Designed miniproteins, single chains. Designs and how they scored, part 74

Each design is a single chain, and the fold is of that chain. pLDDT is the mean over its residues in the fold that is shown.

## One batch from the design tools (miniprotein)

Design m2562
Fold by ESMFold2-Fast:
Structure m2562 (fold): chain A 61 residues (1-61)
Amino acid sequence: MSQELKEQILEEFKELTKKEGPEKATSKASRRAMDLFREGKLTTEEVRQIFEELSKLRYKS
């Protein structure tokens, strides 16, 4: 399970949100998830989970 990679992406999202705003942070976090997917380090399901998690953090926070 890619829990460590997922956590890393979410932590970077928080930092980017403070520096560049939530829209740009979401774009960069999504790009990173896609980059890991193309490297075979994340499955399609894991990328989908990351996108859902980012959305939840953005709307709940």
Scores: mean pLDDT 75

Design m2563
Fold by ESMFold2-Fast:
Structure m2563 (fold): chain A 75 residues (1-75)
Amino acid sequence: AEAVREALLAEVARIAREVLGLSDEEVAALVATLAGLSDADLVAAARGMLDVLVARGALSPAEAARLRALLAALE
């Protein structure tokens, strides 16, 4: 469970840097906020991010599939 949680936080951090263009400081603040959430709240927040980015065409099908797999594994 912890390894999956860490992998999900790492993938969200990567998306925030590479897709959303956030600074290292903004990414660190986002990850700190998400790391303080329960598994259920973290899944809800990351799922919201996934749905918005997929709808905008900002994630590749492979990136979307990876994030969905991490979300399913944490539930």
Scores: mean pLDDT 82

Design m2564
Fold by ESMFold2-Fast:
Structure m2564 (fold): chain A 80 residues (1-80)
Amino acid sequence: MMSQETLDILLENYKKMLEEFVEMAKKNNVDPEEAIKELDEIVKLTLDYLKSVLSPELYEKASKEIEKLYEEAKKKLKEL
């Protein structure tokens, strides 16, 4: 099972990945609707994976943080 320390590192890397995704979409003039759809799929896969490897308590914490990061990224994509 994934430790809290491993999860914290994963969340930091996930935040950076989402920021890079937004910047790449902006740089390449990707359609915002298509970028959001791709982001939705990535988030769903990440949450499904975490649910399988985390305790219920850690999953609740992780899912809330990921949802927050996702909404921030989605908002930035809508500004394109």
Scores: mean pLDDT 79

Design m2565
Fold by ESMFold2-Fast:
Structure m2565 (fold): chain A 111 residues (1-111)
Amino acid sequence: MEKKKQLEMEIHVGLALIYVGVMKLLGKFDAKLAIRALDMLKEAAKYLPNEEIKELVIKGIEEIKKIIEKNPDIPLDTVIYAIDKVIEALKTPDVKKAKELLEEAINKLKE
């Protein structure tokens, strides 16, 4: 990966973690902060070298955003788990592993 693209990914993942950190500090799920974290991860995904993983992550994030928008009462730990799985999917070079991580995030949110 080009150093500039890697840096852009790392910056956007870092911004997502700041929004997660604010929710942890408040001890409460905030749909607006969660959506902003996911939007930062979607921006990070644009810098991925593998187009198939990029498309999977972007589609997964959009589905997660829709679930959060429809269910504002999701437990904070569940939302953090889902965001962590999206970050793991961004870091894996394995398409199958990325798909499994995104499915784990979505299924956890639907519990």
Scores: mean pLDDT 86

Design m2566
Fold by ESMFold2-Fast:
Parts: structure tokens; sequence; C-alpha cells
Structure m2566 (fold): chain A 77 residues (1-77)
């Protein structure tokens, strides 16, 4: 559990940094990124609701947090 949490935190930071850089480099694709993130958010919210293990719950929560933060970032552009 602690190992999984640490890996998810590191991966979240990596995804956020890479995704922000990609968004900044491609301002013409903001709506495409928004649609993809909204679809991902809906998917992981459903996954969280269906989660039966701690691992499934932690992964879904981490991915929801990433999608939410990236959507909020796009909303500032």
Amino acid sequence: SAELRARLEARRAEILAESRALIEANPDKLEEYREQLEAALAHYRAALAAATTEEQRLIAEAMIAVADELLAYIDTL
C-alpha cells in the first residue's frame, strides 16, 4: 500500500508536468484535450464507484485528481 501510494504520487507528478507542457505547446488543441480529460474523468469516476479493492480505489482517485487538475489548468488558459 505505501509502495503503491508512493508510485502513484510520483506518476501523478510526472503526468501533470508532461501534460501541462504538451498543452502549452499545442494551444490549438485545447478543446480536444478538454474532451479527452472529461472522458477520462467520467471513466475513472465510474471505476472508483465500482472499486472493490484498495488498489483499484487508490488508482481511480489518483487519476481523477490528475484529470481534475489538468481541466482546472486548461480553464485558466
Scores: mean pLDDT 85

Design m2567
Fold by ESMFold2-Fast:
Structure m2567 (fold): chain A 87 residues (1-87)
Amino acid sequence: MNLPQTKEEQLLVAEILAHELKNAKTEEEWEKVIESVRRWMEAQNVPEEVKEEVLKLLKEAKESKDEKERSKLIDEARQIVLDVIES
């Protein structure tokens, strides 16, 4: 994707990616969605510092054995991205 998305499109994509992460049942499924997250953040010109913070939260979510904690960390990562791309 070569052009930045509208704010509504960004919100929708962030929600879809968060949902896909929460539904990932294997390490392979998780890493595939993470790669999509990385590419999407790059396409939206998300600052490097924010990308690092989001990926850190998603790594903590991956390492969590509690589904509730995993979901919470994914939602926090989504919110951080959305807060920054509101330009």
Scores: mean pLDDT 79

Design m2568
Fold by ESMFold2-Fast:
Structure m2568 (fold): chain A 65 residues (1-65)
Amino acid sequence: SVDKDRENQAKQVYDKYKQKAANSTDPEAQQLLLQAGELLAQGTFSPDNRGLRERATELERQAQA
């Protein structure tokens, strides 16, 4: 079903970013990566998710700076 597919996609992307955060030693970078994962997970439930993806990309960039 569409709902299960979206839930699986949201879980996969969030788990990916949780792992990235866990691999960081910087608490600020960890928070930014978790926020990016949350935005991308929200995007799985929205047809207009470009803005969420752009914000997530910026947060991930800041985490790597």
Scores: mean pLDDT 81

Design m2569
Fold by ESMFold2-Fast:
Structure m2569 (fold): chain A 96 residues (1-96)
Amino acid sequence: NQVLELYTEALQLYNELRSKLNPKAEELCLEADIAFAKGDLEEANKLYQQAIELDPAAGCFSKAKALLIYKPTPENEQEAKELLEKALELLKQKKS
């Protein structure tokens, strides 16, 4: 599963680089995750967008994770794949 492979690679790199992420973006991602879990998709999308604007690596990874965990539809899996590819590229840049 290509999406699972991307997620696993991005998760490993995200955990390694956690200290290099924007703390406000991580806070927004946590708030977005809570809204998403409650089914408040409008609020969740707004908060993920704000996180992506502050730290696109943190925001893209967190949104992809939420899509895969809470709403794994084919459309959401495709969006998650695109977000994971972007997050992985950005996380690799932070590692340098």
Scores: mean pLDDT 86

Design m2570
Fold by ESMFold2-Fast:
Structure m2570 (fold): chain A 75 residues (1-75)
Amino acid sequence: SELEERIEKVIEEAKEVAQRAGDAGNSETLQLALQGLEYAEKARKFLKEGNIEKAQEYLDQAEELVERAKKLLDA
């Protein structure tokens, strides 16, 4: 589904950003990326449980955290 695809994309992006931040020694960006990953995994869990509302809430938060991490990494 579209929601599953969005969740998997954010998980992949969060892992990539976390690796880049870790390699750069940027602990603040790493922490944001890891929090985004955690929220994306929670979104996947809620989606599997049929709780679409909570899945969307956690996915939106995960996307925001990963986007913030990307901006900090590229600044």
Scores: mean pLDDT 88

Design m2571
Fold by ESMFold2-Fast:
Structure m2571 (fold): chain A 56 residues (1-56)
Amino acid sequence: SKLEELKKLFDEYIKKMNEARAEAATLPESERDAYYQKKLDEIRKEFGKKAKEILK
């Protein structure tokens, strides 16, 4: 089911977002926001592509 695949993908998305936050928290305060935003953009682009492949 495409719906089951999308649900698993969304769970992975949330996990990756939380990992990015944890990684950013280990950096100096001056670097955290820039690192986190970069990781968010990368994660969103990757998952957008994967979601389109599932929906195809």
Scores: mean pLDDT 83

Design m2572
Fold by ESMFold2-Fast:
Structure m2572 (fold): chain A 120 residues (1-120)
Amino acid sequence: SVKEEIQKEVDKLIAKLEEIKKQLDEELKELVDEIIKLVEEFKKKVLEILDTKSPEEAYKEINKLLEEFKKKVSELIQKMYDLAKEKKDEKALELVEEIKLAIREFIEKINKLLEDYVKS
C-alpha cells in the first residue's frame, strides 16, 4: 500500500538522521531534532489526507504539504550550515550536506510514490 511505502521511507529517513545526529554537537543536534519532528508531522498529515480524500485531492494537498516541508527544512539546513561555518567544523559541514542529500532523496521518493498512486 502507498501508506506502508510512505511509512517505510519516513522510518528510513529518521534512522539516517538519528545516526548523523550522534556525530554532531548539542546545538546542531537540536536542529536535527526539529527536522525529525517536521518529518513526523509531515507523515501524520499525509496519512490523514490519504484516509479522508480522493486520490486527486490527496495528490494536490500532499504536494502543498511537501512544498511547506521543503521550505521549513531548507531554513533549518541553512541554520546548520551557518553554525558549522561559524565553528569552522568541516566534519559538521560534511554531515549537514549528507542530511541535505537524504532529505532530497526522501522528497523525490515521496513524489514518485504519489505520482504512481494517482495513476493507479
Scores: mean pLDDT 89

Design m2573
Fold by ESMFold2-Fast:
Structure m2573 (fold): chain A 85 residues (1-85)
Amino acid sequence: ASYVLSITGLDKEFAEELAERVRAAGGKVTITEGDVYHLVATGLTREQALELAEEAKKRGANYTIIEGGKVVKEYTEDKTEPPGI
């Protein structure tokens, strides 16, 4: 099964680093620029999705992992007024 990873709350440098890791892993990646960067990665294995999600969480980003159309893991900060996210 292929995993989809959606990450929000990224700065430009981190979004570019994650995109390179996704491509190196054989996945596909789309980056969208707004007030914060949003990254969607597809074609990942379970281990690749979990590794990248853990890295995103450590850097203060939000993530959602999807397998077979179902959300299998997610993380969101419980902040009402986050600076710049």
Scores: mean pLDDT 76

Design m2574
Fold by ESMFold2-Fast:
Structure m2574 (fold): chain A 98 residues (1-98)
Amino acid sequence: SERDRLVAEIDRVLEEIRRLVLEFIKKADPIKATVAAITLAGVDFLAALIKRHGSVAQLRQALDILRDTLDRLRKAKTIDEAIDILVDAEQQLQALVD
């Protein structure tokens, strides 16, 4: 179904986001690593809520947000940039569930 395809795409994009964020975390100081990990957990949680309860329209919006987030993370050079990108993603996903 359309819903199942969107959920699968969201899962693939989230896996790539987690991979990139973990690479930043490995090189970061413990405080910034912890902030990045907590923010990533927030993104994962909101995406899980949207996958479980969201409409097809909300799933498409979430996928667009996550794809933009992935593209921004690929261009990020520092943990601070990665944290800012994740905070923006969390705020955009939160707006979809409000």
Scores: mean pLDDT 92

Design m2575
Fold by ESMFold2-Fast:
Structure m2575 (fold): chain A 87 residues (1-87)
Amino acid sequence: SVADLSPERNEQLRRDARGEIEALRELIREIEELREKDPHKAVLLATAAMIVAVGLEFLLEIADLSEEEREEARRAIEEVREAARKL
């Protein structure tokens, strides 16, 4: 259970979540840039971004995050889904 995590372990999971949010935002930028220039590469990056989004959803389930951190993560996940839908 998330309630059984040590403060140190939870802080690591919070850092991991922030890192995944940053990675998703970078992937979204590249997908948008490549959509017209290299559609095949854009699809491959969107696939990678969706895998990262699944990992972030799992971190949201197990990590003890603030409401602001949860909202930021949910926004990043929705932004990558939106980018993928436009391919």
Scores: mean pLDDT 83

Design m2576
Fold by ESMFold2-Fast:
Structure m2576 (fold): chain A 85 residues (1-85)
Amino acid sequence: MDLTPSPEAVKALREIIAKLLGLSELPDEETFRKILAKVIEKINGKKVDPEKATLASLVEVLRKNKITGFEFYKILEEAVKELKA
């Protein structure tokens, strides 16, 4: 039963975000939470408090909306672009 994201999935997501932000290091917890909040907002169409934007809440939103890995990557790329703007 897949109740929590794997540590490998968390690390991979942080590395993808770092590359999209142009960072040489993994993003800090605040930046990571802001990105998660924007991804959830783009899927659900409503603002999310970054403090409530956990990886578990993201996984739940992805499952509920049947978002594919490719769709997730595109939403993530757009969320990172919006955070930069």
Scores: mean pLDDT 73

Design m2577
Fold by ESMFold2-Fast:
Formats: C-alpha cells, sequence, structure tokens
Structure m2577 (fold): chain A 84 residues (1-84)
C-alpha cells in the first residue's frame, strides 16, 4: 500500500538520522577522524534527501514538508562542515 511504502521510507530516514547523529558525536570527540566521519555523515544525509524525494513522488501534497526536511538536512550538513 502507499501508506506502507511511505512508512518504510520514514523508518529508513529515522535510522539514517540516528546513525548520522552518532557519527557526528564521534567526530566531535575524535578530531583525527573528523574528515572521514564527516564524509560518512554527508553520505547518510544525501540518502535522507533521496528518501524525502521518494515520499514527495508518492504524496505530492507533502511537498512543503519535504522541502522543510531537505532544508533541515542542509543545515545539518552546514553544522558538520563548521565543526570539522
Amino acid sequence: SLLAEVEKQLREIEEKLREAGKLFQQALEDPSKAAELAAQINALLDEIKAKLDAIRAKLPELQAVVDRGKALVDAFKAAVAAAV
């Protein structure tokens, strides 16, 4: 069902955000690994943006919510870049 497909994308987004947060904490705790961890975080954030686009494709009425989600991801990327 459409709902089940969207719920799957949302669960995968939640998992990737949790992983990105853990990697960001590790980057702040170990500056010697910051660049490597930042690359991994950015890859996860790009995957989240792709999943948000997949949700929009299934539910175009959620465009505004998806756009705000992508803006939040871009803000996270900016925070990672500033911290490294």
Scores: mean pLDDT 85

Design m2578
Fold by ESMFold2-Fast:
Structure m2578 (fold): chain A 92 residues (1-92)
Amino acid sequence: PKVEKGDLVVARVKVTPEQAPKLKPGNKVEIISKKTGEVIKGTVAAVEALSETEALLAVRLEESGEVEVGDEVKVYDKNGELIGEGEVLAVL
């Protein structure tokens, strides 16, 4: 499906216990299309912890493009360090 800047995506990400405290609103996100390799940038709007190593994220998109369920998600802290990886669960 086609997405617009400001749209919300739900992602499930896995983190290490050491990185879990860094997972918060404002973290930068890259969504990578498995079909095209296109990168769509976003920002974490909300975090729901499922366990010590897994969370659901609401991601607000900063760019328009195509996002599909199963696309790769990478989450970064303010210093650009990778803190979590996962996949798109829903496009809202």
Scores: mean pLDDT 84

Design m2579
Fold by ESMFold2-Fast:
Structure m2579 (fold): chain A 99 residues (1-99)
Amino acid sequence: MSQQLLQQAQQHLQDSQHYTDQATQLGQNLITNGGDQSTLRQLGLYTGRAGGHVARTLRYSRQLRQLGNSDQADRLEQQGRQLGDQSTQVLQSGRNAYS
């Protein structure tokens, strides 16, 4: 059971990293070159998807903790929160550069 939850959490963490990376590249381009409303919408889509995967990772980390896998849960929670913070900062910086 815990191995399946760990695999699910790791997959969501990878998906969150992917969308955070996409958002970071798009946000950096928007800051450097400007953008239009479609670029800002795409930034929102990437950061939203990253946040959704972070939420799933944190949910699975709580389940792992309940099963006694506290070390694995702590690592997933730390990584998930760092990605969540990064995606939030990217969205805010992009919005500030656009406005």
Scores: mean pLDDT 86

Design m2580
Fold by ESMFold2-Fast:
Structure m2580 (fold): chain A 85 residues (1-85)
Amino acid sequence: MTPEEAFRALAEYYRRIAENLRKNKQNEKLSDYYEKMAEALENRDFDKVLEIAKEYIDNYFDYTEEEKERMLEAVKRILETVEAE
């Protein structure tokens, strides 16, 4: 997978999550976060992507500190791959 493909796949994945959350009214605020994530990825604003991901993980899911770090690191690795090109 090219960096461009990984970047677009992640953005599309987040847009689909937002769409699913819109159908489920319980997670209205999360849909906004995922839309902002997709937009930031499309604009290659990687700092904003990490900021949004951290806010969503911290506020909406009960993750352990280690899980939070691994999830953020995974996002960062994808972004670093795109930047390295």
Scores: mean pLDDT 69

Design m2581
Fold by ESMFold2-Fast:
Structure m2581 (fold): chain A 66 residues (1-66)
Amino acid sequence: LTPEQREELKAKVKELAGATDEQAERIVSLAEKGDFAGMGAYLLTVVGATPEQAREIIKLAEELAK
């Protein structure tokens, strides 16, 4: 991901799911590794995102990774 794409993903995770800075950084790291399954699990179990919020965040990450 570019720096701008990383910032966009962090902002989305924080705004939509109420993630902390550290949690948002973890999500960006997982997205950069292409670990979308791990990202989904982290969003649901650690961040406490809804399935709908997690899906929206994953969709953004996949679009940015292309």
Scores: mean pLDDT 83

Design m2582
Fold by ESMFold2-Fast:
Structure m2582 (fold): chain A 63 residues (1-63)
Amino acid sequence: ALTREELMTWDLEQLRALVREKELHLPDDYPARLLAATGGDRYLVAGLLLRELEERTGQPPPA
C-alpha cells in the first residue's frame, strides 16, 4: 500500500502515472494543479491524492 511519506517523495511524473493507473477520473495534470494551488506543498498534495485513492477504492488511507 502507498503511504503519504512515500508519495511525498515522488516526482510529478510518478504522481501523474499513479492518477492514470488508478483511473481516478481526474485529469493527468491534477497533481500539478494541486502543487500550484498549495504553493508546492508536496505533503498536502500526497495526502489529497491518498484521499482520492481511498474514495475510489473504498479503503481508508493510513492515518
Scores: mean pLDDT 70

Design m2583
Fold by ESMFold2-Fast:
Structure m2583 (fold): chain A 97 residues (1-97)
Amino acid sequence: IKSTLQGAIEAAKKAIEALKRGDYETAIKYLNLAQKSLDYAAELARERGLTEAAENFQKASDYFKKAIDAVKSGNTEEAIKYAEKARDYAEQGLAAA
């Protein structure tokens, strides 16, 4: 799961930078990639009994979903905030794994 999480964290960073540039299509692509990778990581963590990691990956996925919704509603500041929160949860989950 480490390589999947590294990919998700990198996608999150690229999404945040795209949001800051006003490149919303690129941001949505990377947010979707990060969200799906974290859903997969949460499933793997649950199967392995890594409860704390699974909870953090699920929270990260949920915040990326909120970031995507914020982009679609035109709220760029909220989208950046949710994406950064999601990245932080993903990093906490990785540390707990």
Scores: mean pLDDT 84

Design m2584
Fold by ESMFold2-Fast:
Structure m2584 (fold): chain A 111 residues (1-111)
Amino acid sequence: SEKELIEKALKLLEEMVRLAKEYLGKRTQERIERLAKEAREYLKQMESSEDPEEKKKYIRLALKKLEEMATLYNLEAIIEFAETGDRRYLDRADYFNELAVQAARYLEEVA
């Protein structure tokens, strides 16, 4: 169902925020938390709309926020890897990207 797909996407979004809080610097954490809040708000607007075109618009806006979150996580991971040589930064970024892709897939099934 639409509601079940949205709930699955929101759970993945919560896990993405958890990873950011655990592994990223404070400034990037705050930026990712803001983007996640914006994505959640778009999904609420989507659920509140009766217009199919407006629903698709809000899904596209939420997808853009997921993309921006992944971009920020990857940028910090690359910088940290360059400074430390620790491949675990890249492994964590890969996992974050897998969560973002899976969340996007659930949202695209709603659209």
Scores: mean pLDDT 90

Design m2585
Fold by ESMFold2-Fast:
Structure m2585 (fold): chain A 61 residues (1-61)
Amino acid sequence: MELIKKVEEELAAQQKKAGVYVELSDAQKAARDAALAKADIDAMVKFLEEQKKKLEELLAK
């Protein structure tokens, strides 16, 4: 859990620093909620990686 929180905080800090906001799709929000309810680490990691990918794409272009 603490590792997941750290990655989330790092993503939020990167978004704030870049001055961009990466919005979650309804499907991504549902997946996050389901992962939290199940304590599914794999699903949470996948979700966070997807957000990081979006942020990288916005920053790189």
Scores: mean pLDDT 64

Design m2586
Fold by ESMFold2-Fast:
Structure m2586 (fold): chain A 94 residues (1-94)
Amino acid sequence: MRERLEELQKGAALALSMAEEEGADPALLNALRTNLQRLSELLKDPNATREELKEQLEELRATVERLRAASTNPALQALLDHLLARIEELLAEL
């Protein structure tokens, strides 16, 4: 679980960088930054619960879905689709 969450965090950080380069909506960029910061803090917390992880993944999914809907960059779209699949797999296991 932790290793897959760390891989998801790295992928989402790459998506943020690509979205910034493409001039994505600042509100969506800020939402993704906030989701990544919260996920990072949960990964460092030895007392983080399954429910806290689930809630954070659901918030991340919603942000990634909105960014995917707004994107016209095929490379970013492919990365966001990959991240959504990883989030769905993690949520199914929690």
Scores: mean pLDDT 85

Design m2587
Fold by ESMFold2-Fast:
Structure m2587 (fold): chain A 78 residues (1-78)
Amino acid sequence: MSAEEKEAVERLQNTPLDDALREALLSGDAAAARAEIERLYEQRRLPTGPPLSEEEAREAVRRLRPEGAALADALQLF
């Protein structure tokens, strides 16, 4: 993992997200990430804290996982 990829992962891990959402985002499973985002949206329990921008989050998952493009699409549900 490059230093930039490691920094992006550490920023995502340090963002106060729901643990299930964080795990889904890091797993590269776009369907799981989408389902978790929809669940949090319905419950009005969206992630808080120092945010990665949507663009930074999409770039980070794209670089960390070959499947990251599909996961980046799931992040659009924020």
Scores: mean pLDDT 53

Design m2588
Fold by ESMFold2-Fast:
Structure m2588 (fold): chain A 92 residues (1-92)
Amino acid sequence: SEEEIIRLMLEYFEKHADEEGLVDKETAVEFLTRILKKKYPELSEESIRGIAETLVDAYAPDGKLTKEQVERIARELYKGGVTVEDVKEALK
């Protein structure tokens, strides 16, 4: 479900947030790359990383993500067909 994807992504990002509660772009791109590799196994790692970077830059152009920006990215992933299983596998 969309709500479960949002919950899992927020839990991960909260663990990696700085003292201000913000997550840096590199952490977000790394996590999204892991999720998208499970969804698109036919794409190269370089291509998947490029997609992840584009998505993060669209929602967090200043390079730091708030909880609201993480939720927006999670909703976009759900819209793009990412499943709860894809996110759980990325957490391993």
Scores: mean pLDDT 81

Design m2589
Fold by ESMFold2-Fast:
Structure m2589 (fold): chain A 77 residues (1-77)
Amino acid sequence: SLQEKIKKADEEVKEALRKAVPEEERHLVDDPVKTTALAIRAVADSDTPWSKAVLDALRKSGKKYLDAVKEKQALED
């Protein structure tokens, strides 16, 4: 289902963020407000490998979501 695809994409983003951030900051990934702060920090410091990994994870999740929406629309036609 579309909901299952979204849930899997969200979990993949969270897993990628957990791998990209230091272990002491992994708890921030589970809080939406703190996750947003991490994303802002990644954009502000775009020259670090850490910021690139966060942005790549977000971009990859977005693509999976759009692909799932297109699949749903094809079924409704």
Scores: mean pLDDT 61

Design m2590
Fold by ESMFold2-Fast:
Structure m2590 (fold): chain A 96 residues (1-96)
Amino acid sequence: MLEIRMPEEIEAREGENVTLEGEVETDEDNEYRVIWYRITDDGAEQIGEGIVRGRGIARLTLENLREEDSARYYFRAENLETGEQYIGKGTLLIVK
C-alpha cells in the first residue's frame, strides 16, 4: 500500500521561501510521476510536476511568499508502470 506523507501545516512569513515536501512511502521500487496542486475557489490548480523513485521525497519550492499563497497544497503520485494514482491529504500553508 502506498502512502503519501506530508506535514499537516506549515507556517511561513511573507517574503520567505518554503519547500513543500512529501514522502512517497512504498515497499515497491517504482517510478512515480508527481503532479503538484494548489486548492483554489475554482478547484485544483496544477502548479508543478516531477518524478520520484521508490521511497523518495517529492519537493516543490515556493519563492517570495505572499499572503495569497496561503492554501492547501497536495500532489498526486502516478505509478508509471501500472497507471495507479495516489493522492495525499496535503499540507496547509499559512503565510503571515
Scores: mean pLDDT 81

Design m2591
Fold by ESMFold2-Fast:
Structure m2591 (fold): chain A 95 residues (1-95)
Amino acid sequence: MIVEKIDELIKKTKDEHLKEGLESLRESILGLEEEYEKTTSKEKLEEIVEGYRQGVGLLRKIASETKDEELKKKLLEIAELLEEKAEEIEEEIEE
């Protein structure tokens, strides 16, 4: 779901720099999802949480720089989903 939303933004983006940033973020999120499926250690889960929060920061920064209100809304929506995922994993670590 999150990766699919990023793919939709990549298709609609006319800014080459923004497109490259979104493609890099997409690859990072896929890597985090794969690591989450494979990990059994709390240390690795903490690294995954940090990775999602880095993604949130990047999306919020891009959203603040865009003049496209629809793009801004979608970027913030994806940032909220990444934040929720980070919070879920953090709760799992604290158990």
Scores: mean pLDDT 80

Design m2592
Fold by ESMFold2-Fast:
Structure m2592 (fold): chain A 111 residues (1-111)
Amino acid sequence: AKVTTTVTVEAEEETDVLVTVIAEKSVKSVEVKGEGGELEVEEPVEREDGYVESVSHLTIKEAQKATIEVTVEAEAGSKVYVGVKTTKGKATVEIEGEAEDVELTTETIED
């Protein structure tokens, strides 16, 4: 199954966006793409609970719209968490694809 979570951030000034993906090992791939900012993807870390954590930072340098796409390819019933934190501005989340085959949880935090 393949599920895409699209995060749109409307920034009125310099803004940092932190995207955290926590997924079971049954997840085959996690792809993060960013537009409208500078994207840095950290190396995935395997957790003691058997989940894999991936952290990505998107830096928006000026007032503009930025988009982050998180695409997860997973076996049916895999659990995936996608957390989005913005320092300034509003984030909107849209989910597309085979979401019924993946237990997806999304969370947005404005700071």
Scores: mean pLDDT 75

Design m2593
Fold by ESMFold2-Fast:
Structure m2593 (fold): chain A 55 residues (1-55)
Amino acid sequence: SPEQVRQQLQEVSRQIDALLEQLRAASPDERPALADRIVELGDRGLALGRELDRL
């Protein structure tokens, strides 16, 4: 349902925000793993956004 997709988008947005906060405080050695996770979540968000646009 559109409501379920919106909930998933909100969850993805929340996780990205949390990772961005971690990235700001992260050491250079920690940054690549955090950045990679943000990219993965961003890709998921784009896919969910496209799905919502079709509903």
Scores: mean pLDDT 86

Design m2594
Fold by ESMFold2-Fast:
Structure m2594 (fold): chain A 65 residues (1-65)
Amino acid sequence: GPLLEEIREILRKNGVSDEVIDRLIAAVKAGDRQAVENIVLYLKILGYVSDKEAERILELALEAM
């Protein structure tokens, strides 16, 4: 849906691999909040996403759960 596509676009724009993007989307679809938070934190620590982008991804993921 549009929420998951916005997550994919943010991550693709920031050079995140399709493997990691698909893992995050699978966690969202499973309702696995802990896995979602861990993957987003991982991407933030590695510098793929800013604090603002991490917050936006978490907002979109929570609405899609």
Scores: mean pLDDT 90

Design m2595
Fold by ESMFold2-Fast:
Structure m2595 (fold): chain A 72 residues (1-72)
Amino acid sequence: SRRAELLALAREARRRNPTPITQINEEALREIGRLARAPEELVDRLVELTRRSEDDEARAEADALLDEIFAS
């Protein structure tokens, strides 16, 4: 499925780059949102988290939002 494939790709990208908050680009995040049919507010928040913060708290929030998007 597209969701499983995208999840695998996202996890693989993070495995290769373990500090990747700022390295997950906006286009990839918006594509994840489109494939998962996520509300645009969740995608916009996720993009903002990856742009504005490099700390572990922002990373944890971004991970939680990604899990929520895939659960929907």
Scores: mean pLDDT 63

